# Ledger of designs, part 42: designed miniproteins, single chains, continued (2)

Each design is a single chain, and the fold is of that chain. pLDDT is the mean over its residues in the fold that is shown.

## One batch from the design tools (miniprotein)

Design m5443
Fold by ESMFold2-Fast:
Structure m5443 (fold): chain A 103 residues (1-103)
Amino acid sequence: SKEEYFRKAAEYVAKAAEILKLKSLAEKAKKLAESELTPENVEEFKKLFLELLDNAINLNNEEALEYLKKAYEYYKKAFPDDKEFEEEVKETEENARASFEAL
């Protein structure tokens, strides 16, 4: 089920990227959903997630944010003790929100 949760997380990241019209990032996320759960693929997922989260907040895209929220919920089911990623997500949300509010 850990592999299933990771696949679901990657599928929702792909949906967020499609809503944001970031085709190359959507293709990367789709590849991750079809890939083995390896440390390399987990790291790629994290990097992709944070990039899309920053973009979605700066564009105030509610639909993309909802898909990213679902992706993160599935990621947490796969990796419940990943506190480092939890902190990275919080920092990305705070930095992106501050940038949006400065506009």
Scores: mean pLDDT 86

Design m5444
Fold by ESMFold2-Fast:
Structure m5444 (fold): chain A 79 residues (1-79)
Amino acid sequence: MEERLRRAIELFERAIKAIEEGDAESAVEYFREGLREMGASEVDVENAAELVRKQLEEGRYDFAKSMARTLKTHAEEKL
C-alpha cells in the first residue's frame, strides 16, 4: 500500500509539471494513473480524468494544478 501511495504522489507531481509545461495529454494520463494507484474505481478515474481534460482545454490551468495538489496531499496524508 505505501509503495502505491508513493507512486501516486510522484504521478501527481508529474501531472503538475506537465500542466506547467503545457502538456495536457501527459497531465491527464498522470492524473489517471495516480488515481488508480490510490485505489480509485475506474468510473472515478474516468470522471476525474475527463474533468481535468476539460479544465485544461478551457485554459483553467490553476484549477487543474490545484486538483493535482489536493490529490497529492491526500495521498501524503494516507502515507
Scores: mean pLDDT 84

Design m5445
Fold by ESMFold2-Fast:
Structure m5445 (fold): chain A 139 residues (1-139)
Amino acid sequence: LRKAKAQGVLAQFEADLDAQADRIPEAAREVAREAMQRIVDLVIEGKLSEEKFREIMTEMMEKLLALPEVSDALAVTLMEGVGYYAALLAAMVFGLEMAEKIIDAYKEVIIERLPSVSEEQAEGLKNDMLEYIKTLFPE
């Protein structure tokens, strides 16, 4: 069941990413795909943690910013996409508490790696994602 949920979320992420092929460079899509696959593997193994997620997101951000075709705005968009699907999967498999930790780690990576994004903007992105996830998984 956990594996089926994780594979379903991965398939939806891949479909959404492929739908943006004309707008997102292939190298950037590959980085996002690699990050999401690593998250899915950790979920299937029951090993997803805030620390491991932060490591994956940090590596993803460093790889994205190394690509000359990736703007700060595109990096934020891809980080938001992976962060959202990771939080959704965490909520489905581990519950809302883990999803909140995933969203917090996503915010911290954005603040640390994107000087163009203010702490206030990052807090807004976190709160929007958290509130949306909470509407899907009410108490």
Scores: mean pLDDT 82

Design m5446
Fold by ESMFold2-Fast:
Structure m5446 (fold): chain A 76 residues (1-76)
Amino acid sequence: MEKALVIKGLTEDQADGFKSLAKSMGAKAEVIKGKDLILVITGLTDTQADILKSLAESFGGKATVVPASDVKKVLE
């Protein structure tokens, strides 16, 4: 099943790095700028989502894995 990853608490440089990494894996990545910078990555496998979640948490980010269909609900 395809997964999505929602990451909060990253710097702009970290978000750009994750966006590039996600694209190299064939995934889609979008940065949403509001009060907080949020990175949304879609089109991930379960393994890819787990790897990126662990990496984001190692940088002090907060990462949530959701079904790709549920991304809209997490952002609302």
Scores: mean pLDDT 77

Design m5447
Fold by ESMFold2-Fast:
Structure m5447 (fold): chain A 67 residues (1-67)
Amino acid sequence: MLTEEDIKNLEAYIKEYQKDPNSKNIPKKAEDLVKRYIVLHPEKSEEVVKALKDGDLEKLVEILEET
């Protein structure tokens, strides 16, 4: 289960990603959470990228909280 801090970091990640997907200001804690998840679940990488692109925090949280 993600903490409130994790969710806030993911929200900041989405906001920064919407400005520039390659931004150096992306929160490393959120980026590391997402990268670790994709390494374990590579089939979910397209859904994660879509959630980031669409600014869909709720969907991103759902994906990361799946098994």
Scores: mean pLDDT 80

Design m5448
Fold by ESMFold2-Fast:
Structure m5448 (fold): chain A 90 residues (1-90)
Amino acid sequence: ELEKAYEALKLLLSDKELSKEEAIEVAKNIVAAKEYVKYHLEQIAEAGGFKLLEKIKKKLEEVLSYLDEDSEEAKAVKELIEYIDELLSK
């Protein structure tokens, strides 16, 4: 869902430290809209926004710290971190 991808990205681009509740909400929105989030990450890379991708990656690592490692949410967040690493390696 486009709206859920937007809400996740809004929190990931925030300069504020995420609360546990905000981190869980981001992870749930990523599960629901993972392909839309990936699409937007690709567009950021195409626009040369590599510093924004690094910022998003750091926030995703913060989100992971609140999640159970075996959760669907943690797997989706890890997949996005790996995707950002791929985009940054090009």
Scores: mean pLDDT 82

Design m5449
Fold by ESMFold2-Fast:
Structure m5449 (fold): chain A 90 residues (1-90)
Amino acid sequence: EIEELEKKLKEFKEEVLKAAEPEVSKEELETLRADLEKKIKEAVELVRKGEITGKQALLIVLNFAADLAKSLGAEKAAEVAEKKAKELRE
């Protein structure tokens, strides 16, 4: 269900952003939010087109979030995203 996927992705985004807030500037946090929102839209569109599964979309977004957070120096935010990706693979 696309609506459930969008809810999970939004929850993951909010958790990553909350973890990043004390580690990065307000401008970096805005960049992280914008890029995550864009990636979520792209992943959801791929699921709607039948190109990937919902689980693949979740993993794509979480891996993207971890890489982006690391690039900004938000190590705790990256750890949150990596942990969630690991839980989905188990």
Scores: mean pLDDT 84

Design m5450
Fold by ESMFold2-Fast:
Structure m5450 (fold): chain A 83 residues (1-83)
Amino acid sequence: MEEKKKRIERLKNMTPEELGREAYRLDQRRAELEAKRPEYIKSGKVDEYNKELKELDIERRMLANAASGKSVEEILEEYEKLK
């Protein structure tokens, strides 16, 4: 709870340029994960792949919500509903 709130507060205090860099970083990690999809399938780690993909999608959504002007409380509630 506290760690998630602090992360959201940090995102809300970022400049548009900083948010853009963070979004780019997450998008690059997602692309790298997608490029490794055949390796995960071959090694029988499809569940790990899906978990990592979901975690990146949640983080990206949290960042987008922070950039859209949602309150810390609204973003935290959405995060808690996602697990």
Scores: mean pLDDT 78

Design m5451
Fold by ESMFold2-Fast:
Structure m5451 (fold): chain A 130 residues (1-130)
Amino acid sequence: MAPVRVTANSLEDFVKTLLEHVPVDRSQRISRLIARGQATLASNGEVYDLVAEVRIDENGRPVVRLVLTAPDGSHRLVVDVYLDENNNPVRAVVRLLDRALNVLGEEELSAEEASKLFKSFTADLGVEVP
């Protein structure tokens, strides 16, 4: 597929848009989708650099991983978004990493709590070079 820019005003819309553009092969246990862009956090209005990828978990289910880098580079948030059978977010696991990639904390969020973290997304879909 040709590279596509995706924009969304919610986590649910962003996840659905990613999954519409890249078929997920359960046998591979990894996705070939990488999307790069920005996400705006709802709590502070700060714009984080975003890398989003679709992975397949050990049960053959798609999981959307968001890697968010703070604008000052001080920390990263790694958000694993787990999906139901209809590809709707049901929960997320958030990890806070320092600049050296040490895990400072981990928290499990409901879908509603995870959705409240974000105001908007803009990302360009990458094509894997074989």
Scores: mean pLDDT 76

Design m5452
Fold by ESMFold2-Fast:
Structure m5452 (fold): chain A 56 residues (1-56)
Amino acid sequence: ADEDKNAKIDAITNAAEAKTFINSETFLDDDAKETLLNVLETQGLNALKIALRSLL
């Protein structure tokens, strides 16, 4: 697990920051990025943070 990435996820406070984080992460493939963007759009920021932590 990446402790620094968990701290960065915790620092996300809005949708724009969340989208920037998803797009900048090189360990996420395009399918994972699309899934995470869909979670943000349909389920919101807290659901996205849970999904991001499960991928670490």
Scores: mean pLDDT 76

Design m5453
Fold by ESMFold2-Fast:
Structure m5453 (fold): chain A 61 residues (1-61)
Amino acid sequence: EFDVLVAKGMNAVIEALDAGDLETARKIADDLSAYLEAQGRTNAAASFKAHADRLIAEAEA
């Protein structure tokens, strides 16, 4: 179930970056990682946030 949310969140980040919407990409990364952390999915939250932040940084370069 949380794996589906992570995949959906990652796709949403990629779509936002493809559209040039860096603010939406950051919001998705922050909101979903915070939600996963609140659900006790600390490793999933950390992994998702790290991957999303990396994609955002690469898009900004």
Scores: mean pLDDT 81

Design m5454
Fold by ESMFold2-Fast:
Structure m5454 (fold): chain A 74 residues (1-74)
Amino acid sequence: MNIFKDPVARKVAALLASLPEDETLTPEEIAKRVGVSRSTVRKALEKLVEAGYVEFDEETGTYRRNWEKVNAEK
């Protein structure tokens, strides 16, 4: 499935891609910044993690851009 057809997944990916490498966000913070419900953000994040665009830190409960995937200069 093309995740870019999902406007929420696209907005979440764009937000996380705009952050510095050292900045991570909770689903609640992402929901506030994107302007959608937390449950909608969690579904979008699940798709983005599965696609390898976003990384989840279980210890902190935060999400960040997957720098290895997005910055894959080969």
Scores: mean pLDDT 73

Design m5455
Fold by ESMFold2-Fast:
Structure m5455 (fold): chain A 64 residues (1-64)
Amino acid sequence: SPMDGLRANIELVTEEIKTLSPEEQKQLVEDLKRQVEFMIRRYQLSEEEIQEAEELVKKVEEVA
């Protein structure tokens, strides 16, 4: 599932972001947002999947 890949990546990124500079943290969050936009278009994610993806990105932003 495309969501399984996103969940795995979010777990990895959530740990990685804690070690980055503020500038690198902002870039990583922007890259995640672009990845989610790509997945929505490419895989035609459901509204529930879109909501989950947006909540996962928000959790990464809260750690930064």
Scores: mean pLDDT 83

Design m5456
Fold by ESMFold2-Fast:
Structure m5456 (fold): chain A 80 residues (1-80)
Amino acid sequence: PLSPEERVDRLIEEYRKKIDEIISKITNPEVKASVKQAVDNALANIRAAARAGTLSVEEVERQLKAIEFYVKQKLEEEKA
């Protein structure tokens, strides 16, 4: 069984890979760059808060899902 810290690190890595794949589909280079910056900042904040013990594993997963949703929304805006 994984420790909570190991679970958080794995979740961040898994979601980073999924999010990067979605970002790769954004065709506008300016939107792609701004979305990358927003995601990088959000992931850094989640990692820092998790390491400080202010976020549980469940809260980390909820925030990572919110970031994934945000990136999917940006991709859909490009298609519309």
Scores: mean pLDDT 84

Design m5457
Fold by ESMFold2-Fast:
Structure m5457 (fold): chain A 90 residues (1-90)
Amino acid sequence: DKEIEEAAKRILEVGERLARRLLESDPSAEEGARAILEAGRRLAEKAREVLKMSYEGTSALSYAMSRLGEGSERFRKIGEENRKKAEEVE
């Protein structure tokens, strides 16, 4: 879904912005700027994985809560929605 891509894009944009600010403050900090960009790219990839795990975890927890009786229909729907979102990440 677009939300995963938007989160990854924002992480990359923040990384690029920080790298540019660093180079504006210290032109000799090219290696540091590159490290920030590479860290941002890795973090964007990890954010996608974490978001998928979050959807899967929320789905599992919601299904468990649905069996405990309080708000069972609501938790079942939350579980179904998050399971679908996890499937869409792949």
Scores: mean pLDDT 69

Design m5458
Fold by ESMFold2-Fast:
Structure m5458 (fold): chain A 56 residues (1-56)
Amino acid sequence: MAARAAARAPEDGGGAAGELALAGLSPQVTGEILHRADPRISREAATAGAAAFAAS
């Protein structure tokens, strides 16, 4: 895969700090925090995303 293009949004304010903090948290805790911060995201989807992030 040569697609290393800038796919990340220019929202480093919360993204950079949040990403660092979330890297140290368990996927379940991260998923719950994401769901609370953005209730539009279901808890299951938030947890799945956090687990994928932790696995990467």
Scores: mean pLDDT 58

Design m5459
Fold by ESMFold2-Fast:
Structure m5459 (fold): chain A 63 residues (1-63)
Amino acid sequence: DAEVVATLEAAIRVTRHSAPPERVAALEEALRAARAGDFEAAAAILEAAGLTGLAWLVRRAAA
């Protein structure tokens, strides 16, 4: 839980400076889902955005 949220927060901070707005929005939506405890929704949002490695990490942490 805490590690997933912290990882997504760190990803948002890093990507905010260099990534397109659509990627930042996807990360923010995934963070919202993760904070609500919906890690499957968070992973699905990340996969849809092409962030498959981060989606895998979220699913692994939720298992």
Scores: mean pLDDT 78

Design m5460
Fold by ESMFold2-Fast:
Structure m5460 (fold): chain A 89 residues (1-89)
Amino acid sequence: SAEEAQKLIEEAIELAKEARRLAKEGRKILATSDSLEGIKRGIGLLLRAMGLAFQARLLAKKALELGGDKKKVQEAIDLAKEGGLEMPL
């Protein structure tokens, strides 16, 4: 249903925004901290951001399956990518 899809999109966007916020803060802490406590805090924020970004992507996918607004679904996915960790290989 359109209403159900819209609720999932809204939840996905909120989770993706929180993931992006946590990832940005975690990266800032890791870039500026020389302490083990700071490094641990930064890593913890990045791990939480990854979990929220994954959840946002799952909700966005379900919303798409229910005929949700493709542009809003894409917004949630793009925000979730910003919440993901870039790991150097």
Scores: mean pLDDT 82

Design m5461
Fold by ESMFold2-Fast:
Structure m5461 (fold): chain A 70 residues (1-70)
Amino acid sequence: GPAVATVTFESGAAARTAAGVAARDWPGAIGGEADVEKRVATVTFASREAAEALAARLGASPGTLSAEVR
């Protein structure tokens, strides 16, 4: 079913870049948005598996504080 990956970064610029790139290029992404002040990227997927794959990838990256799937 549909799922959302939420990733928190050390910088708002990193959140904006991650949301844009993931929404454009990540398989199964429907859309993405960044909250620069909260330093959060939110990417929506048709499947939980796709959301979990993105969260795992970004969670392993330098400058990432947390990555979660809802």
Scores: mean pLDDT 83

Design m5462
Fold by ESMFold2-Fast:
Structure m5462 (fold): chain A 71 residues (1-71)
Amino acid sequence: DSEKGHRLAEAARRAAAVLDQAVEDIKNGADPETMLAQAEAEARRIFKEAGFDEIGERMVGVLVNLARERL
């Protein structure tokens, strides 16, 4: 289970970094809806590639909501 935990943690860190970058880009004048949609799609891909469909979808939703709260 440690390997699965490490893969999930790595996917979550990468997904969070994608949303963090989207927030920075939006604060620098990028379109919020376009940047958040692109970041959401990339975050979903990261979790799916790591083998996390259900928990990945839930985590992506949380990360997107947290990003919106920072704008």
Scores: mean pLDDT 86

Design m5463
Fold by ESMFold2-Fast:
Structure m5463 (fold): chain A 67 residues (1-67)
Amino acid sequence: MEEEKKKKIEELIRKGLREQQARLAEARARQAATGETVSAPVPKEIVEAHNELGPYETGLLLNELLA
């Protein structure tokens, strides 16, 4: 059961990262154009992963997926 839960969270993280990749690129482009600091919100998919697995397990999955 935990293994199935990890796979579902991993898929959510991948989807969230794909969406935020575009948003972060846009935010960086705005910073470069305006010269002002811009903050992007944390993906809701990653927030849900934190709520289900906790930050430790979510961090491990993020590290593995981003590597």
Scores: mean pLDDT 66

Design m5464
Fold by ESMFold2-Fast:
Structure m5464 (fold): chain A 67 residues (1-67)
Amino acid sequence: MGFAELLRAAKERRGVTNAEMARIAGISPGTVSRILNAPEDYSAEEIARKAGVSKKTVLNLVATLLS
């Protein structure tokens, strides 16, 4: 399972919108969309680089959605 696929599954299971994820992570809804639509073979580091955020921001978003 890809990292972006895992994040999309967690988002759907939690019932949150892109705007709610953006609020949780302190980023824009457009940045959330870039993270969620990343290629399936991308690591958290590659997703962070492409979305223009730190790896810590991506990992904090994952931790929050899995809590």
Scores: mean pLDDT 78

Design m5465
Fold by ESMFold2-Fast:
Structure m5465 (fold): chain A 71 residues (1-71)
Amino acid sequence: SLQQQLEEAARQAARDYVADPSKAAEFGRLVAGSTPQAAQAAVTELLRELGGIDEPASPGLDPAGVRFEAA
């Protein structure tokens, strides 16, 4: 489905961002242009990869440069 295609692309972008932090802006653009579900999937994948934490405002995460808009 279209939603699954968007979610797959979003998860891939999250993995690419984890491998290359300079892609933060590219990742943000992708999720901003996606459905809320795809954006949420990307954010969840990113947080899992970076900190293993499923919390949007974890005090143990929040590194400088990790900035994206999911809405």
Scores: mean pLDDT 66

Design m5466
Fold by ESMFold2-Fast:
Structure m5466 (fold): chain A 99 residues (1-99)
Amino acid sequence: PDSVVEAARRGIEMGRRIAEESRTPEEELALINEALDEIDRTISDPRERAAARGMASLTWHAKRGLLSEEEIREELDRLAETFNLTEEQKEELLKLILE
């Protein structure tokens, strides 16, 4: 659904910012808490909220170099299955994560 994909895109952007802006573990935790609070405040639908959180986490781990491209694809496959995303939507999100 378009709304879930939009939430996923927001999550990717948040995960990227956390990875790019954090300089210490304490700063990273603060940015994670800010992102989670923003998701809870701005996204009322539980499924959209879960998509944003899942994608933020995946993107953050990916940008920190904690996952191989194969592992990123595998985790995205699981999220796509959970949120009933199309193959096209999944490939678009993968491209955003890998940017």
Scores: mean pLDDT 84

Design m5467
Fold by ESMFold2-Fast:
Structure m5467 (fold): chain A 93 residues (1-93)
Amino acid sequence: MEELLAALPPAEAERLKRVLKLATAIALREIIKELKKKGPSPEDLADMDAMLAQIDAFLAELRATNEPAELEEIEREARELAEKLLEEGKKKL
């Protein structure tokens, strides 16, 4: 995958990196929310809350630094990828 990113124009490589990071953040956020519903230990709950706070901070920074139209397109692609990752995870349950 790094080889594929190196072959892309810089603007497209940066766009793809943003989509991948956002998709991973969205998928991880949903997984952590589901795990929290299962009654984790107080220590695990604190770690999950800290991770969710970091994800939310990342999403807020991404929204603040991108043009609205570009952000909407990136969020659409990231959401589609996140949904596929979440469904794949459910198949292992």
Scores: mean pLDDT 71

Design m5468
Fold by ESMFold2-Fast:
Structure m5468 (fold): chain A 104 residues (1-104)
Amino acid sequence: SVEELLKEIEELVEKANKAVLNDDVDSLIEIYKKIKELLEKLKELFKDNPRVVKAAEEAIREIEDFIEFLKENPNADKLVINLRLLAVSGSIQVTIRLVRRYLK
């Protein structure tokens, strides 16, 4: 179900936050790759809803930029990682809220 998909994304975001606390960059990259795959499924399910598609595409782009940043900067300052993580999480939350509004 769509709600199960949203819940899985939310659980992965929480897991990613714990990975940051443990300085586990490899796990952080893998978790966000999984979130991206779930957002792409969400985009396909809502392909006829341009607002959801746009929000999902923006979130996917932010995730791709974040993963590339982590791969190119393996020794990045934790503060910089956390600031970028806030932006990515914000885009994901916008997408989740829009989807939940259209389920009613």
Scores: mean pLDDT 87

Design m5469
Fold by ESMFold2-Fast:
Structure m5469 (fold): chain A 80 residues (1-80)
Amino acid sequence: SLLDEAKKLAEQAIEKVRELVKNNESLEEIEKVIQEFKEQMQELLDKVEDVKLKKEMAEIAHKAMEEIQKLIEEHRKKEE
């Protein structure tokens, strides 16, 4: 389902950011992963006509961004 695809994209983006943080990569590299995730999610949303399904997918994206922001916060604390 499109929801399962959205969830998989979210999981992949979170894991990519986690690996970049673990390897002490730059915030610019992390931002590239975030941009790719946003573009991939928008491509899925463009295929969906159902407003309720779009909202559910947007919630998946929002929760993924919350997890990514936590990882970025951990990265910033390590650099300080």
Scores: mean pLDDT 81

Design m5470
Fold by ESMFold2-Fast:
Structure m5470 (fold): chain A 61 residues (1-61)
Amino acid sequence: LTPEQQALLDEFRARALEVVSEAEAELLTALFRHEIEQHGLSLEELRAAMDRALAQLEAKA
């Protein structure tokens, strides 16, 4: 992971922890890390995917 991708993952985890359990936040963060490592998501794609995931979590909270 690039430092920029790691920073986005850290930001996502922190924001997810405000809405979901630690276990769920860790799982979601691990899924995004896996997608970056296996499928080569750009920073723009990663940010968009994270924003969509957070919006869905906030809607269910």
Scores: mean pLDDT 80

Design m5471
Fold by ESMFold2-Fast:
Structure m5471 (fold): chain A 90 residues (1-90)
Amino acid sequence: PDEEALVEEIAEILRENAEAIRAGDKEAIEEAAERIAELLTRAYPSLPREVALDIARGAVLLVARAERIDDEVIRRAARMAVDAARAAVS
């Protein structure tokens, strides 16, 4: 897959939902995780959905726990998700 495009798509989802994630909005957190998991499973077809969801929730949790939510944190979370997905299918 185009990993840089995938990082940017995941970063966009995290950025759109950053305030709701930080506020602990469970619905927004789960919706963001599901959208990210869908992107990961489309990019890596052999990735099991449950693994993709665990990875996606990890990325969302990284944003939720950050002392500040800036573009660097968002991109780091997105890249970690892509790296984890690639490692899981390698």
Scores: mean pLDDT 85

Design m5472
Fold by ESMFold2-Fast:
Structure m5472 (fold): chain A 78 residues (1-78)
Amino acid sequence: SEEVDRARGYALAGKLYQALVDGNKEEAEKYLDEILRASPVAQRAALTALEAMAKQDPDPEVRKWLEEAVKRIREKLA
């Protein structure tokens, strides 16, 4: 269902963000790859969450990584 796909997108975005906060860029890349292979509904949900995180996070390196992730997801959805 779209609701399940949306929940998966939010969950993957949260796991990606936690990996970045923990300094684990390799794990963050794995979650980004999962988002890029997920349904468009999950990708849009992840995009919404990651954009919000990019605007709110105090760490400029985390923000930069999230901005690049957002760009890659947008390109996949186009």
Scores: mean pLDDT 89

Design m5473
Fold by ESMFold2-Fast:
Structure m5473 (fold): chain A 68 residues (1-68)
Amino acid sequence: SMEVLEEVRRLLEEGGASEEDIERVLRLIENGGSADEVERELTRLVIRGRISPEAAARIGRIARELFG
C-alpha cells in the first residue's frame, strides 16, 4: 500500500539513505520481491554505512510482515 511505502521512505530518510538507495529499496517492495531480497539490500546499505542498523531492522520487520 502507499501508506507502507511512505513509512519505509521515512525510515530510510531518518536512517540517512540517499534518494537513489531509497528508490532501490522501494522498487524491491513494489515489485513483489521477497523479505530475503529486501533484507539483503538493507544489509548491504548498513555494511556500506549508508543507513543506520536501526532503520534496517525496522524496515526488515515491515518486509517480513508484507511477504512472510
Scores: mean pLDDT 84

Design m5474
Fold by ESMFold2-Fast:
Formats: structure tokens, sequence, C-alpha cells
Structure m5474 (fold): chain A 90 residues (1-90)
């Protein structure tokens, strides 16, 4: 599930770069659901929690019509946290 969530976040980031905000939000929503499920299985995992918080912040920015570059920055933070979580759980 973490590798799938990471792929969804990376794809959402690419859609934002291409100007496809609505498609990016759909992928972000799917990533949030997977991260919430994974966090239930690993409730003390700080990296998963931090990734989920960053992805939620990116969503809030996009839904409010905020700065797309700021949202991309939040997704980049989420990818970094997910990479650490994947390595630690492998």
Amino acid sequence: MLSQARQLVQQARQYLQDGNIDQAIQLIDQAIQLLEQTLRDHPDNVQIRNALDSVRTARDILVSGGDVDQAIGQLDQAITQLDVAIDNLS
C-alpha cells in the first residue's frame, strides 16, 4: 500500500505540473485513503503520519484555489517521508 500511495502522490504532482488540477485532486484523495488505511496498521509510524499531513495540506491548498507550486512542495515532502517509511518497513 505505501508504494501505491507514493505512486499516486507522484502522479498527482505530475498532473499539477501539467495544469490538470482536478485530476491531481482525485489522485490525492486516493492517496489519502491508502495512507489512512496504512496508518491504522502502523499507528506509531511518524513518517506515514507526516506524509498524510503533507498530502492533506496539498489538497487544502488546491481546493481553496491557492498556490499550485506550494501544493507541489507539500507533495514533494510527502514523497520524501514515504520513501523513508517504505525503507523502514521493508
Scores: mean pLDDT 87

Design m5475
Fold by ESMFold2-Fast:
Structure m5475 (fold): chain A 96 residues (1-96)
Amino acid sequence: MPHPEALEAARLLDKLRGMFLQAYYQGKLSGETLSRMERALSDLAVEIARAEDAGDLETLRFLVESLKEAEEYVYNGDYEKAVEILEQAAEEARRR
């Protein structure tokens, strides 16, 4: 059974992907930034699954907080910083 934190992380991934795609279709970010975002979200989905399988609640909570931080930057229109946070979160989760 998935942990609540894993379900929240998956929900935030889907929300962020939708927000970035909307911004791309509105001409607010480059194709390069979109490609970086898609890679980071795919990497994060793998790390969420690994943390869930391991019962690693600390890593799941870290991922939820990182996704929420990225969401705040997307709301502010800072897509570059949001992508950097997602990339750093995936890298950090891999080291845990």
Scores: mean pLDDT 86

Design m5476
Fold by ESMFold2-Fast:
Structure m5476 (fold): chain A 108 residues (1-108)
Amino acid sequence: MPSKAAEEENFRALVDFFSRVLGLTEEEVREILEEAGMSPFEMSLLVGILQLVAALNSFSDEQLRKWLRDVQKLPPRVVEFFLSLRQKLVDEIKNSDRESLRRILNKQ
């Protein structure tokens, strides 16, 4: 059951994640999140999404497979789906970066 302690823990998790990703201080991230006026439900949803994104980006294939299978207890087909999704997202990001780089280079 969500408690006030769980809400604070979710908020702290969001602050830590965005501080690391954006290179901002925890204080700057706290100010941004408080200004956004997120509900406890929205915070919980974002923490879930960010944990999934962090797992997809930070874990090796073996670590991600072990976490999804042993900790989350997902069926093997779902585990392989997430590994496939991670590969597609990496490829899409690389393609976007290449097009952005081409646009900058064509500005001579």
Scores: mean pLDDT 61

Design m5477
Fold by ESMFold2-Fast:
Structure m5477 (fold): chain A 93 residues (1-93)
Amino acid sequence: SSLKEKVIELLREAVRILQEALPEKREELEELFERYVKKLEAAKTPEEMLQVLTEFRAEVQALMDENHVPAEVEGRAFAKIDEALQLVLEELA
């Protein structure tokens, strides 16, 4: 769907930001992205998409905490994820 396409694009942007900050984690981040794309493609409702995005945000938070990414990078990556969450929340309203 158009919503899924926009959400996936925002997740790709978040992952790219993290890959630039963590070059040694580039492959792990690509695998994370691919896994969540498959989960989003399988989601049948905006509620399911919201659950998937919440799980993605939690995994990204854990990865950022573990790798001590700079606050500016963290803010930029979360801005993309939070934009995706907002799009799904607006679909639920």
Scores: mean pLDDT 89

